# Designed miniproteins, single chains, continued (2), part 53

Each design is a single chain, and the fold is of that chain. pLDDT is the mean over its residues in the fold that is shown.

## One batch from the design tools (miniprotein)

Design m5820
Fold by ESMFold2-Fast:
Structure m5820 (fold): chain A 70 residues (1-70)
Amino acid sequence: SLEEIKKLMEEALKAVDAGDVQRAKEYLERIRKLGVSPEVKGYVDAALEALDLGNREAAKKILEAMLKSL
């Protein structure tokens, strides 16, 4: 559901803010498994890539933009 996606994104954002990259990735992978729209998948994939590159600020901005679009 949209509310479940939003909750998981909020938890991912909290994990990024706490510096817990691994937990943030776990929440993002859970969103992927929910059969999300191509747009949501694009944001999730972009946030995962930013975290893999060590760019937590980019990941945070991507997640904030996604939450605003939901």
Scores: mean pLDDT 84

Design m5821
Fold by ESMFold2-Fast:
Structure m5821 (fold): chain A 100 residues (1-100)
Amino acid sequence: SQIDQLINQIQRLYDIMKSILPDVSKKAQPAMQGFIDSAGTVIKTMQDPNSTPDQIRDKIDEMSRNGQKAMSQMDGFQRGSFQHLMNTFIGLGYRVANLK
């Protein structure tokens, strides 16, 4: 389905964002782990056939707040790359919510 294809794209972005974790500053790692955990929850919520569009959006908003906290603790180079990945994830996530 179109939803399954979008979730697969989101999963690939999630795997890329997880791969960044060891490269972020030690100070930023706990906030980045919190972001990774919330992003995993977004994906699980999308995969749940009983989840509502609003539940998906609420989890995306939580993930976005955790991502902003992580970015505030990153250097400028890491922040730029992470911001781009997070914005792409959010855009695809809202597309899944709108199709559900």
Scores: mean pLDDT 87

Design m5822
Fold by ESMFold2-Fast:
Structure m5822 (fold): chain A 68 residues (1-68)
Amino acid sequence: MVKLTLLSEEREATADSVRVTYTVQDENGNIYTVTLEVRVEGDTATLTATVRDANGNVLSQQTFTTKL
């Protein structure tokens, strides 16, 4: 079984955005960063989900946009 350990959780909020970043480590000591950001600009909300490796390389990124 692969086990993940949560190393840190960082939360940032502004008037128009909320970002949560999780840093996790696998059983072999590999570090990954998962960032979820919600931003509101005018009448539009954008959710961006990004997964990075320890070197900052993007492994996966998805963006969703909806009108308010």
Scores: mean pLDDT 80

Design m5823
Fold by ESMFold2-Fast:
Structure m5823 (fold): chain A 61 residues (1-61)
Amino acid sequence: SPEVEELRARLEEQRRAVEETKRAVEEDPSLTPEEKERILALLDEFERESEARTEERIRRL
């Protein structure tokens, strides 16, 4: 299905963007270790939520 293909492509694009963001956070010298840990945890939660939401949407098609 073109819709499923589009949703999968957007999820992959989002994963790449999150990976780049995580790298930027890890390499940011202005952030404390506590701030980095908190931000990375939020990004992990965002990834889990986005994947679950995309899978749910695909199941409804």
Scores: mean pLDDT 85

Design m5824
Fold by ESMFold2-Fast:
Structure m5824 (fold): chain A 87 residues (1-87)
Amino acid sequence: KVTLTATGTATAKAAGKVTAVLGLMADGNFSQDIVTKDLKAGETLTVTATVEAEVGSTAIASDTVANAEDEGMEVTTSSAKDIKATA
C-alpha cells in the first residue's frame, strides 16, 4: 500500500501546518491533488509518499513545492524513488 502525506509551511503569514494522508492509485502509481486555503505566497508544501509491502519492506519518497500567490493551491506528486517490496 502507499500513503501520501502533505505538510505545508507558512513564511508570509502565520498559517498552521497542513497535513493530509492519501492512498494508492490503482495502476501502481500514486498521485493526488491536495488543496489548502491556508497556503499563501512565499509558503511551501512538502509531499511525502510511503510505500509498505504486506510481507516485506517500506520505501519512502518526498517532494517539495512552493505555493503561488493564490489563496488555495493544489499539489500533486507521483512515483516514489527506489520502491522496494519483498514477496
Scores: mean pLDDT 38

Design m5825
Fold by ESMFold2-Fast:
Structure m5825 (fold): chain A 94 residues (1-94)
Amino acid sequence: KLSLEEAGKKILELLEELKKNAGLSEEVTKQVDELLEKLRELLKDPNATLEELKEVAQEILKLVYDEAKRNADLKMLELAFETAKKIQEIIDET
């Protein structure tokens, strides 16, 4: 099973790849960057919980899903879905 630190690092990497590959607008990119900073801060906090990491990851995924829906961007939607699936697999192993 994964430690919280290992799980958090893998989740961060997946979300950074999603940001890089999804083709997000500048506005959504800024919001995702702010949440990625929050996720990095949680990884430095010895009292951070898996639930807190999950909540931040879900907020980022929602921003990407909402943009995909606004733009009818099926590729962005598919990338967000695959990222969410991989994050859930990491959480299940933690």
Scores: mean pLDDT 86

Design m5826
Fold by ESMFold2-Fast:
Structure m5826 (fold): chain A 100 residues (1-100)
Amino acid sequence: SEIEKLLKEIIELLEEIAELLEPHDPALAGQIRRLIEKMKEALEKKDYETALEIAEKALVLAHIGAARLRRVDPETAARVEELIARMAELVKEVKELLEK
């Protein structure tokens, strides 16, 4: 499924974002990782709408993390923002595929 492929790519991006955030904000990274686990559970059930909703929540947390990092580690913040931009495009594609 194209939707499953895109959602798996979103999970990979979220895992990379969580790794980059963890040294600075382990609590926020932990919240993102919990959402990754819930997203994997939704995917296993083929509940793509729930997986997308979780991805959108994780995207909000990633934006918060990047904003906090800008003052402390602007280079890592820029890297997180690049990953967020890629993830936002994939989220948009999943939304378009779910609309009938």
Scores: mean pLDDT 90

Design m5827
Fold by ESMFold2-Fast:
Structure m5827 (fold): chain A 75 residues (1-75)
Amino acid sequence: SIIDAKTQEMTNKFKEERIKIDKELEELQKVNPANFEEIKEKRDKELVSKYDKMLEQAIKEGVAAEAKALRARRA
């Protein structure tokens, strides 16, 4: 379905973003090890919040697209 395709696409994008953040955190750990855990926790919370918001939006867009297709089929 359109919803499944959009959900999979978002999941793949956030896996890529997580890898990027992990690399940034590795660099931060080398420079500022004392603040690493605090920065990591903040970044993880931000990423999860962003993922939830984007996933919700993708589902809404998918539902709207399917509803539009159903209306077009009836017209």
Scores: mean pLDDT 73

Design m5828
Fold by ESMFold2-Fast:
Structure m5828 (fold): chain A 75 residues (1-75)
Amino acid sequence: DAEIAAVLATMADIIAASPSVEEAVARIREYIAATDLSPEVRAVAEGAIELIRILAESGVPLSVIAAYLRQQAAE
């Protein structure tokens, strides 16, 4: 799904550029609010935000989380 791939890639770029998980989530929510996403894609993006929070709380670096989201976006 090209729309899901584009959203995940954008989320990965935001995470990679962010100094903290809180800033990354805030920027992603701003992106979602500014973008006319289908309900299905919006649900996927919200689910990804929760996974990002869980991974960051578990000690996974933001750079690693961004890399995984880029991989998911590529396929």
Scores: mean pLDDT 81

Design m5829
Fold by ESMFold2-Fast:
Structure m5829 (fold): chain A 57 residues (1-57)
Amino acid sequence: HMEEEYRRAVELARKALELAGRTDLFPGVEAGIRDMYARGEDLRPLVEGLQEAVEEL
């Protein structure tokens, strides 16, 4: 379910950057996640790392 992992990664990245006060970085981060998805990379480790980051912020 790569599309679900992609949507989740983008959602968590946006949340983490909002909490960090760095929404200016979101377009670049979103583009990077999109590129990973387009290359067929496993996004589960990114989703897990972003979930942990949001919980710690």
Scores: mean pLDDT 81

Design m5830
Fold by ESMFold2-Fast:
Structure m5830 (fold): chain A 81 residues (1-81)
Amino acid sequence: MSEKIREAIKRGLERAKELIEKGEYVSDEEVREMIERAREAGDEGSAALLERALEFKNKEAQTVVVEVTRERLKLKEELEK
């Protein structure tokens, strides 16, 4: 794993932790929106992981996967410049 990808995952995990500690979980609509964004970006792996998190209806898992995917998609945009 590249240093930049590792740092992006770390940022996503830190944000998810803060949200979970505050009880501010992502909505099912936010998970669905992130699935669409991941697919549009060609990140089928993240899309599949998000779909699985939505299927389990686990709000902690959903929040973690959404925030990590958000940071990874942001990094992917920067790397494709």
Scores: mean pLDDT 79

Design m5831
Fold by ESMFold2-Fast:
Structure m5831 (fold): chain A 69 residues (1-69)
Amino acid sequence: KKKEELLKAARDRDYTRFLNIIKEIVPDAKFEFDGKTLIITANKIPDELKELAPEISELLGLDVVFKEK
């Protein structure tokens, strides 16, 4: 269900909802945006979410990058 909600938010380009869903999945997520690239940084990111990065990028029209630190 969360995956479907995330993809719908991305398709609708509802950035506020998209980021809120990411924070529900990854509470320590930090976001950086440079106009083209959205960098999402956290201590641990689920592999299934990282695997969705290309689809999310296509739907949002942004380069979405997940980074663990």
Scores: mean pLDDT 82

Design m5832
Fold by ESMFold2-Fast:
Structure m5832 (fold): chain A 96 residues (1-96)
Amino acid sequence: KEDIDKLSEIWKKVNDLMKAGKYEEAAKLIKEAIDSGELVDAFARFLLINAYEKAGKKDEAIKVLEELRASTEKIIPDPEVAAATRRFLDRIIAEI
């Protein structure tokens, strides 16, 4: 992708913040990158959920999970895979 170098810089900074225990700053950076379209993959959203949870922001983590769950049918066209993904997300929500 055309912005690979910029994405690598964002991920490096996120990893550095997570390793340093600066979870709220990591969550902010991930969210800003998602909102700007610089991070569009499902992995970015899972990392955002993890950062919010570690920062003690359970409500924000649940909101991202609910949004991901609501869009599962649109992102995953196979209904069996979509159902399995929803069950997985429901389990994660229950553990927060």
Scores: mean pLDDT 72

Design m5833
Fold by ESMFold2-Fast:
Structure m5833 (fold): chain A 95 residues (1-95)
Amino acid sequence: SLGDLNRDTLIRLVDSLAETLKSMVDQGQVNSARSIFLHFGGFLRKVAETMAVEDPETLRRVLDHVRKLAEELAKENPEVAKLMQELADQLERAL
């Protein structure tokens, strides 16, 4: 379905962002990671605002994925976990 395609696309974008941020933080590039998050997270927020109107069910599923990702990262990479929590909060506010 269109909802499944949109969900899979957004999940891939979130996973790619998280992996990039993890790699940067692991290399000590915390400020660069935050900069990338602010830039790319802003685009994801705008997409979420559109999805909240067009397909809120898909956005809820993406939000659940981001929350689980934040929980998984909390023990290993608290800096990235915090950024994923900020993204989850932004997605929830769009709903």
Scores: mean pLDDT 82

Design m5834
Fold by ESMFold2-Fast:
Structure m5834 (fold): chain A 61 residues (1-61)
Amino acid sequence: SRLDQVRALLDQQGLSPEEQQLWLQSTVELDRLLDQGDEEGAAQIVHQTQEQIEQLGRQRR
């Protein structure tokens, strides 16, 4: 499934557990929105997830 492919990629990228959780949660929502044809909603989730990961990265630095 798409979720299994995303999990494999996250493991290969060496992301922190917190970053992996954010991506997995966002991937579930993205899959749902894309199946419904909500491209705008999907774009919003991507943007929000990127912002959360950037913020998390700044806190670790």
Scores: mean pLDDT 71

Design m5835
Fold by ESMFold2-Fast:
Structure m5835 (fold): chain A 78 residues (1-78)
Amino acid sequence: MKITLTKKGDEAVAVIELEPNPKFTKLLVKNLSRYPFVTEIKVLSDSVLEVKFKSWQDAATFFFGKKPGDEDVYEKEF
């Protein structure tokens, strides 16, 4: 799984690239939608999700465990 988190103003957008598994993608959408800091989830394909967050700082801390520095893009493979 690969996550690319991009800063968009004060908000953040994550692109989550998965192995093509429609059941896992549905489960991930359901789990992410439970978090109040997630504003929108768009299913681009069975293997790609786009997730919007209220705050760049909160999204970066959530995915990477660190507050963002001067970087506008973070990538991590799991």
Scores: mean pLDDT 76

Design m5836
Fold by ESMFold2-Fast:
Structure m5836 (fold): chain A 101 residues (1-101)
Amino acid sequence: SSQRQFISQVLDQMNGLVLQIGKEAEKLKASKSVLLKLTSVSLRIIGMQVDVEYDPSTTVEQVAADMELVISDIDAIAKELKSKNIANLSKKMQGLLDSIK
């Protein structure tokens, strides 16, 4: 459906933001713990993309809930690293989440 295509595009954009966050974390010499958390975030986004593509029972509400968990983890990383750049990227992720609600 057109709605599923839109959600897929939103998740692709969210994945692009996670790649930018990874570059900022590397620049800040983030701990192994932070890098593992970013890997977990990336895997959650991939899981949402797979669910949207292959599982017709996947709802917008389920995707929104998983996106909220991703944003929460990114906010925790921004706070730990004291990074205004990562906090700003998290706000862009919130805009993506708001676009599917």
Scores: mean pLDDT 90

Design m5837
Fold by ESMFold2-Fast:
Structure m5837 (fold): chain A 107 residues (1-107)
Amino acid sequence: STKLSPEELKKLIEEKREEILEEGTEYLMKEKKLEEEDARRIAEALLEALEEGLLLKNEGVPTEEAQEAYIRRLEEEARRAEKEGRYKAAELLREYAREIRRALAAR
């Protein structure tokens, strides 16, 4: 298959960014009973972490190192959310970070 260049991958993510954020926000509001602001914040953090992980993987960075960068981004956003009084968003971001770390350890 034709590998996407880093530029092409970035453009595809950017073009789909708003659609992914809207779908992710709606999912989190319905399934996790979050307020729109908290849901949007989590969706944004997950998308940013995914973008960074995909870029690192495309550059040939080892999967474990890319996943650690992903986890670090989620944990940093959780700390920021907590400082802003967004405790539900912070808790769910930490839960996603724990789930990714658990999945990594199970392999």
Scores: mean pLDDT 75

Design m5838
Fold by ESMFold2-Fast:
Structure m5838 (fold): chain A 90 residues (1-90)
Amino acid sequence: MLEEIRKYLEKAREYLKKKDLEGAKEALHKAAGLLQEIASKDPERYGPIIEESLREAGITSGDIFGGEPTEENLKKLLEALEKAVEKLSE
């Protein structure tokens, strides 16, 4: 599952380079959904890691799916999700 999340994050990065904000948004939402599934399996272990990564990027849990799809907002979401995946891989 972490490898699938990484693939969606890489697609999001490519879409952002092409200024395809809708493509980036869809890829980031797919990655976030998969990350939520991981958190649901062991919320005591994975919840704090995900929340800390979102806080460090300046994103709240409510912003993941409800935020305005601006380039800046999508870049912040990408950074938060990439950091969460790296911490979960340790």
Scores: mean pLDDT 73

Design m5839
Fold by ESMFold2-Fast:
Structure m5839 (fold): chain A 69 residues (1-69)
Amino acid sequence: SPAEALEAALARAAGGADPEEVGRDVYAALSPYVSDETARKFSDAFTEALAAGQSAEAALAEAAKRVAA
């Protein structure tokens, strides 16, 4: 399910996995359920926040903010 795939990606991010790889996992989890534009915006913002050293929770908040804008 998308929730399980997203949870797995978040757990990997919290464990220090490569931000780009986690970003791809997030995109794959979301793409069947939202527009490609939304999935791209979310995954890009999430990857950027993780690469900048933010926690998985902070990266999730930044991704949600970008999609809302």
Scores: mean pLDDT 79

Design m5840
Fold by ESMFold2-Fast:
Structure m5840 (fold): chain A 60 residues (1-60)
Amino acid sequence: MTETVTVELSGFETEEEAIKAAEDLVVRLAAQGYTVSDVEIEVSERDGKFVATVTFTLST
């Protein structure tokens, strides 16, 4: 099955930490046997912290 997944990761002190957390999420899912594709990472600021919004296609 395939599905489009959006995950919000928040509470980071820097934009770089937010991006790394998003990349680590993709690596972790691939390690679990999922096929992850069409990865889009958007970073924004919220309450003085950074938020990474990760959108991707997940296949089993």
Scores: mean pLDDT 82

Design m5841
Fold by ESMFold2-Fast:
Structure m5841 (fold): chain A 87 residues (1-87)
Amino acid sequence: MLTEEQIKLLEDLIDYLVFALETEGKPEAAEKFRKKARDILEKLQRGEITVEQAIDELINLVKELVSDPELQEDFIKALRKLREELL
């Protein structure tokens, strides 16, 4: 089970990615990402999925909702870095 601090790190990264999408002028993508990422985080908190599965689902969500290749690569890199910090 993740610690409260580890959950907060994941929540903070999700909030940052949402903010980045809003800043790029993509509020619809930001809202979809926020809602789906919250669902993934809730499954993780319930122990229904592993940290690895949660990060993989978030990476797939980025690939689905982030059409800009540079922003997509930056988000995937950030998620992979967080995975290393949580494992």
Scores: mean pLDDT 80

Design m5842
Fold by ESMFold2-Fast:
Structure m5842 (fold): chain A 68 residues (1-68)
Amino acid sequence: MEEEILRLLSLMGYLKDEKTGEVIDVSLDELLETLKNNPNAVVHMLEASPEIRDFLASLGVKLVEHKA
C-alpha cells in the first residue's frame, strides 16, 4: 500500500520546499526518506486520493492538490 502511494507520488506529483521555493527531484526509493527529513517539503499533485492524503498526513507532510 505505501509503496503504491509512493509510486503514484513519483508519477503524478512533485515536492517543493516551502522555505526556498525549490523543486525537490527525488527517486521513488528516496521519496519517503526525503519527506521525513524535509519538514518544509510540500507535495503538489493532481487530485490526491484519500489514501494519499491520509498517508502524507501521517508523516506530517503538507499536500497541495491541483484540479485536472
Scores: mean pLDDT 67

Design m5843
Fold by ESMFold2-Fast:
Structure m5843 (fold): chain A 61 residues (1-61)
Amino acid sequence: SNSVGLDVLRVLSRADRPLSAREIRDLLPRPATLGTVRRSLRILEEAGLVRRLPDGRYELA
């Protein structure tokens, strides 16, 4: 299924640098709220698929 979490992982896999939640939102193929993106990032981080950096940006783990 094309969940927001899968779209976030695809965006991060194509990125050449860590991205903020706002940058990820703006690069999503389907619109989602910043709150939805942040919730998906938290779940993915707890699952060990994504890391939050000290500057607040995210990358694949």
Scores: mean pLDDT 86

Design m5844
Fold by ESMFold2-Fast:
Formats: C-alpha cells, sequence, structure tokens
Structure m5844 (fold): chain A 97 residues (1-97)
C-alpha cells in the first residue's frame, strides 16, 4: 500500500527531525546534520510514494527544508562537501514542489 508506506516514511522523517534538534541544541552539529539528511531522504521517499499531488508537493517541500538544514549544520561541522551536496538536493526538490 503506497499511501501507508508514504505515511510510515513521513513518520520516520519526523523522528529524525526530533533527533536532529536535540543534537543541534547539544552542539553536536555533525550528528544534527546527519539526522536532517536522513529526514530529507525519508521525506523524499514518502513524496515519491504519495499518490495525492498536494501531499506529494508538501512532502517534497519538507524534504527540501530538511536538506537545507543539513547543509547549514554540515557547514558548521566543517564538512563543506556534504553541505554543498545537501544544498543541491534541497534546490532540486524545490523545483519539484
Amino acid sequence: NAQLDADVYEALAEIYLGIAKIDERRGNFKGAAESYLKAGELYEKAADLATDPEVRKRLYENAAQAYENASILYRKAGDEKMAEEALKKSQELREKA
């Protein structure tokens, strides 16, 4: 069931957003970046499985935001390569939203 699978990926993405915010508050910028990146990947998978165009658009927007946050935190962690990759992914997904 594609919609049930999309809902599961969205729920997992929200869990990783929570983990990222905790790590960010604790000054673990690398851990926060990795969790935001994972949330972005999960929102993107949810969007790809979503059958409702409005739900798909929202999930791509959520994925783009998570990747943008990952980019910021990777830069704070000194990982410019991962920051650039995450930013490009965010920009690509905003074109789909």
Scores: mean pLDDT 89

Design m5845
Fold by ESMFold2-Fast:
Order: sequence, then structure tokens, then C-alpha cells
Structure m5845 (fold): chain A 85 residues (1-85)
Amino acid sequence: MKVEIEITVEREKAESVVEKIKKVAAETPGVISLEIKVEYGPDRATIEVHATFESPEAAREFLLRVVQVAKEEDAYQVVVTLHRT
């Protein structure tokens, strides 16, 4: 299963958000791959997360925890794309 998440945050919060997402991936059993890209604008950063999982359960746990991180860091926008087989 593949999940794509795009998070828009204040520029200064981007590093903290990336660190927390990496920690979530490390603590979630069944994460196969994680790719994070950050694009910096003048006032905001867009964080693109691409992750693949061994199970739908692992994907759900990861997604819920990443959305919680975005909420705690006052993200302006979160866009989630779920790829189903």
C-alpha cells in the first residue's frame, strides 16, 4: 500500500515536522519505504511524504500519527492520497 501526504507549514516549522514524521515512521511497524521532500517558499514550506507499507493497518497508523503531527504544528493544509490496488 502507498500513501502520499502533502503538508504546508510555516517555513521555520518544516525541520521539526520532518523530524517528527521520521520518528513516526521509525516507530510504526510495517513501513517499507519513506521519502520526504521539502520545498521552501518565502513564508511557508511544503513537505511531501511518500511511504509504502506491508499492510493497510500500518498505513492507517502512520497516516493518523502524521496528521496529528501536522495538527500540533499548526499546518495550513494537509492533502492525503491513498493508492489502492
Scores: mean pLDDT 86

Design m5846
Fold by ESMFold2-Fast:
Order: structure tokens, then C-alpha cells, then sequence
Structure m5846 (fold): chain A 55 residues (1-55)
């Protein structure tokens, strides 16, 4: 979750958060993924990966 505080995010870092959310869904991790999906600096592919995990 420290990834939210970084100036730049890599796809691999975001995937780690998504994988953790899929294993252990929680409101905290869901909120973090929602914030990440709103970032302009993420690829469209990565944003879609987040949205799929939130289903």
C-alpha cells in the first residue's frame, strides 16, 4: 500500500496489490485499488486489470 505514496508506479507493483486484493478482499485494499484506477500515469491495460479485480 506504500505504492500510493510513490511518484511513479510500475505495472508489476500494481499487479502485486491486485493479487493481494484477490486473495484477501478488504475495504482498505478495495479503496486503494479504486484510487489507483483514477491515476493518469497508469496504462489503460493496468487500469483494466484493477477494474477486473474489483468485480
Amino acid sequence: FELLLKDKLEDEDVKKLVDEFQKNPSKESEDFLKILSLRDDLSEETKNYILEALK
Scores: mean pLDDT 71

Design m5847
Fold by ESMFold2-Fast:
Structure m5847 (fold): chain A 55 residues (1-55)
Amino acid sequence: SPSAEALEETRRRGDAGLALVKKIKEEMEKEHDLSKLSPEEIGLLARKLIEERRK
């Protein structure tokens, strides 16, 4: 049914999103000391790394 397929798609996107977040966090920690950054700076850096991965 459409609802079952929609739930599977949502779960798949969630799993992929968590994997992406983990990879982005690892890249951020490799290049930057996150404890020295504000939450806003961390957010901007994460957005930049996500955009880099879209290429």
Scores: mean pLDDT 70

Design m5848
Fold by ESMFold2-Fast:
Structure m5848 (fold): chain A 63 residues (1-63)
Amino acid sequence: EEEKQKLVNKYRAMALNYETLADYYRELAKKDPSKADIYNKLADFYRQLAEEYRKKAEELEKS
């Protein structure tokens, strides 16, 4: 697609946004030990999403 670069940029933006969310929940886990387990699980989930979208951007750009 001639719009390939726009999709690459979108995936990179999504990866950055998910990384920001992961960092946010890690900070919440530090501030609230009673909910640390839940917040750390959310942080891990968003980190995985960030990695997935980063990989999608790289694969698409290589194509």
Scores: mean pLDDT 84

Design m5849
Fold by ESMFold2-Fast:
Structure m5849 (fold): chain A 89 residues (1-89)
Amino acid sequence: LADEVLKNLPPLIARAYLKKHDPEAAARIDKETAERQKKFEDELASLPKEYQEKINELYKKAVDAAKQGNFEEAIKYMKERDELLEKAK
């Protein structure tokens, strides 16, 4: 179920998983992901450029890994991104 997957996986990884197992739920998450990405870019604009570049790169790597079905690597990149966000505060 979509709610169970979202509780256990980051949104990007959950979307890739649901696309394979529940394509209707994946379509709903794709819309939310686009809205979140805009908000995230606004937050990044307030951080030092070195953090902005690295955080965006990790986000792309996580999305690419999830698309390839490599959810372990995707989770790893998302955790590293969160650590950088915490350091930038």
Scores: mean pLDDT 68

Design m5850
Fold by ESMFold2-Fast:
Structure m5850 (fold): chain A 99 residues (1-99)
Amino acid sequence: GLKNLLRTIGRILRLIGLLIDAERAQNQAELKAILADVRALLQDVLAQLTNPALRAQFQALLARIDAALADPNLTKEQVIALIEEAIGLLMEVAREEAA
């Protein structure tokens, strides 16, 4: 429905903001804080998803984010790539909600 679609669009815009923050990050602590915000957003989405294939994709991305948060050598490029994948998955959620 339209309300769910608009909520998902709002989440995509938030991820774009986090992508900009990641590009501007100066240290690993800032990158991990950004990635933790991405994680929380994706967990909120996963809790509301009913599509099994999409749930599996969100669970796989969350596992990779958890591994990245535990990595002492986490790079800006890794964080940006994870955010780009999160945006892609939310676009698939938006397409499902628009049907």
Scores: mean pLDDT 89

Design m5851
Fold by ESMFold2-Fast:
Structure m5851 (fold): chain A 93 residues (1-93)
Amino acid sequence: MKAELERELAELQARLDRLSQETIEVMKKLNEAGLEEERKKISELYLDAQGALNRAVEALRKGDVETARKYLEEARSLIDQLEKEIENAKKKL
């Protein structure tokens, strides 16, 4: 169980790290285009995903498997939503 959650954490961290550069690029273009609401949404999703992963790391460090699972599920949902919002933003640019 713990090893599975540590693997999931590593996968989600890698996904967010990969999205980091694209998030910066898209937010810059949205700001230049005056699409403030879309920029804010992407920014909030990125920060929330990062926060959820950080909470999962702390929970795993403390051996709180159930709390870690909840935050990893939250992080996955936020990362999936971030990917979708980046795709939607690219269509508006």
Scores: mean pLDDT 87

Design m5852
Fold by ESMFold2-Fast:
Structure m5852 (fold): chain A 70 residues (1-70)
Amino acid sequence: SAAAEERARQLLAQMEQELAAQQAALQSTIESLRKQYEEDPEKVRDEVEKFYTDLLTNAMQKYQAALQAA
């Protein structure tokens, strides 16, 4: 249906924006953590993984809310 196609288009656009924002935020976080944990790259990896996981969880919650509102 046209309504379903419109929802799919809006969700795709939202996903693209969220992914771009997540990528920029992740790069910024990696740069900051590299300076802080230059002697311990494993700590940087753990912090980056946690940050990315939190962003993905937030995005999923937004998508579920959007689907429920549709």
Scores: mean pLDDT 76

Design m5853
Fold by ESMFold2-Fast:
Structure m5853 (fold): chain A 92 residues (1-92)
Amino acid sequence: NAEELRKKAIELFDKAVEALENGDFDTARKYAIEAAKLMKEAYEKGDKRAPVLGSALVLTLVGLAIDYEMKGNEEAAEKALEIAREVAKIFS
């Protein structure tokens, strides 16, 4: 059960990253938040890997924001950081 939640969270996060790359920020935000919530549920059900993976979701979004800023895509960078903050808050 916990492992299935973790795998689903990763799948949804991959979809969030794809949406972000395509400029679909609303879809990216929805999938990223859903992924974070599922990852938190995996932790609550005893998946000790979930906190580390939750941190990895945040770091991935921050890394994408840096890449977008370096490419001059300030809107995508800002949206990636906003999503990163919301994901981090779910794990607080």
Scores: mean pLDDT 84

Design m5854
Fold by ESMFold2-Fast:
Structure m5854 (fold): chain A 85 residues (1-85)
Amino acid sequence: ALAELREIRAELEELLREAMQGVNDATDKQKMLQYIGLALSIIGDILDVDDLIARLRAGQISGAEAVARARALLERARRQLEELK
């Protein structure tokens, strides 16, 4: 569970890097703003995973529930990034 949460967090950091590259590569204002919005959303998702890790370590959430929530955040971020490509 904890190792899976750390792996999901690392994948979110990779998606954040791709979104930031999208900002840098954007040639029009609308596309640039879409990538900025996605980058901010992914930063929020990373912070949510950090909270899930803290709650798991404190015994406040089950490993299964924490991993399920983190995977949902990752899949949403992945889908949103693919839609912008």
Scores: mean pLDDT 88

Design m5855
Fold by ESMFold2-Fast:
Structure m5855 (fold): chain A 64 residues (1-64)
Amino acid sequence: EVEQLEADAQAARADYAANPEAHRKRIKEVSPGVSDEQADAILDTALALIDVGLEFERWLAEKR
């Protein structure tokens, strides 16, 4: 459901805002060559893709 995806996205944003260092550390743990700037860019891109996905899901729900 779109509501659940939106809730999950909001929770992810809130967690990133509260614990940005933990998120950077996690990205560097799986990609050790990544800089802090690149880690932040990856997180920003992931959040943007979630927004695009939510808009697409809303469009699909409206079409049904």
Scores: mean pLDDT 73

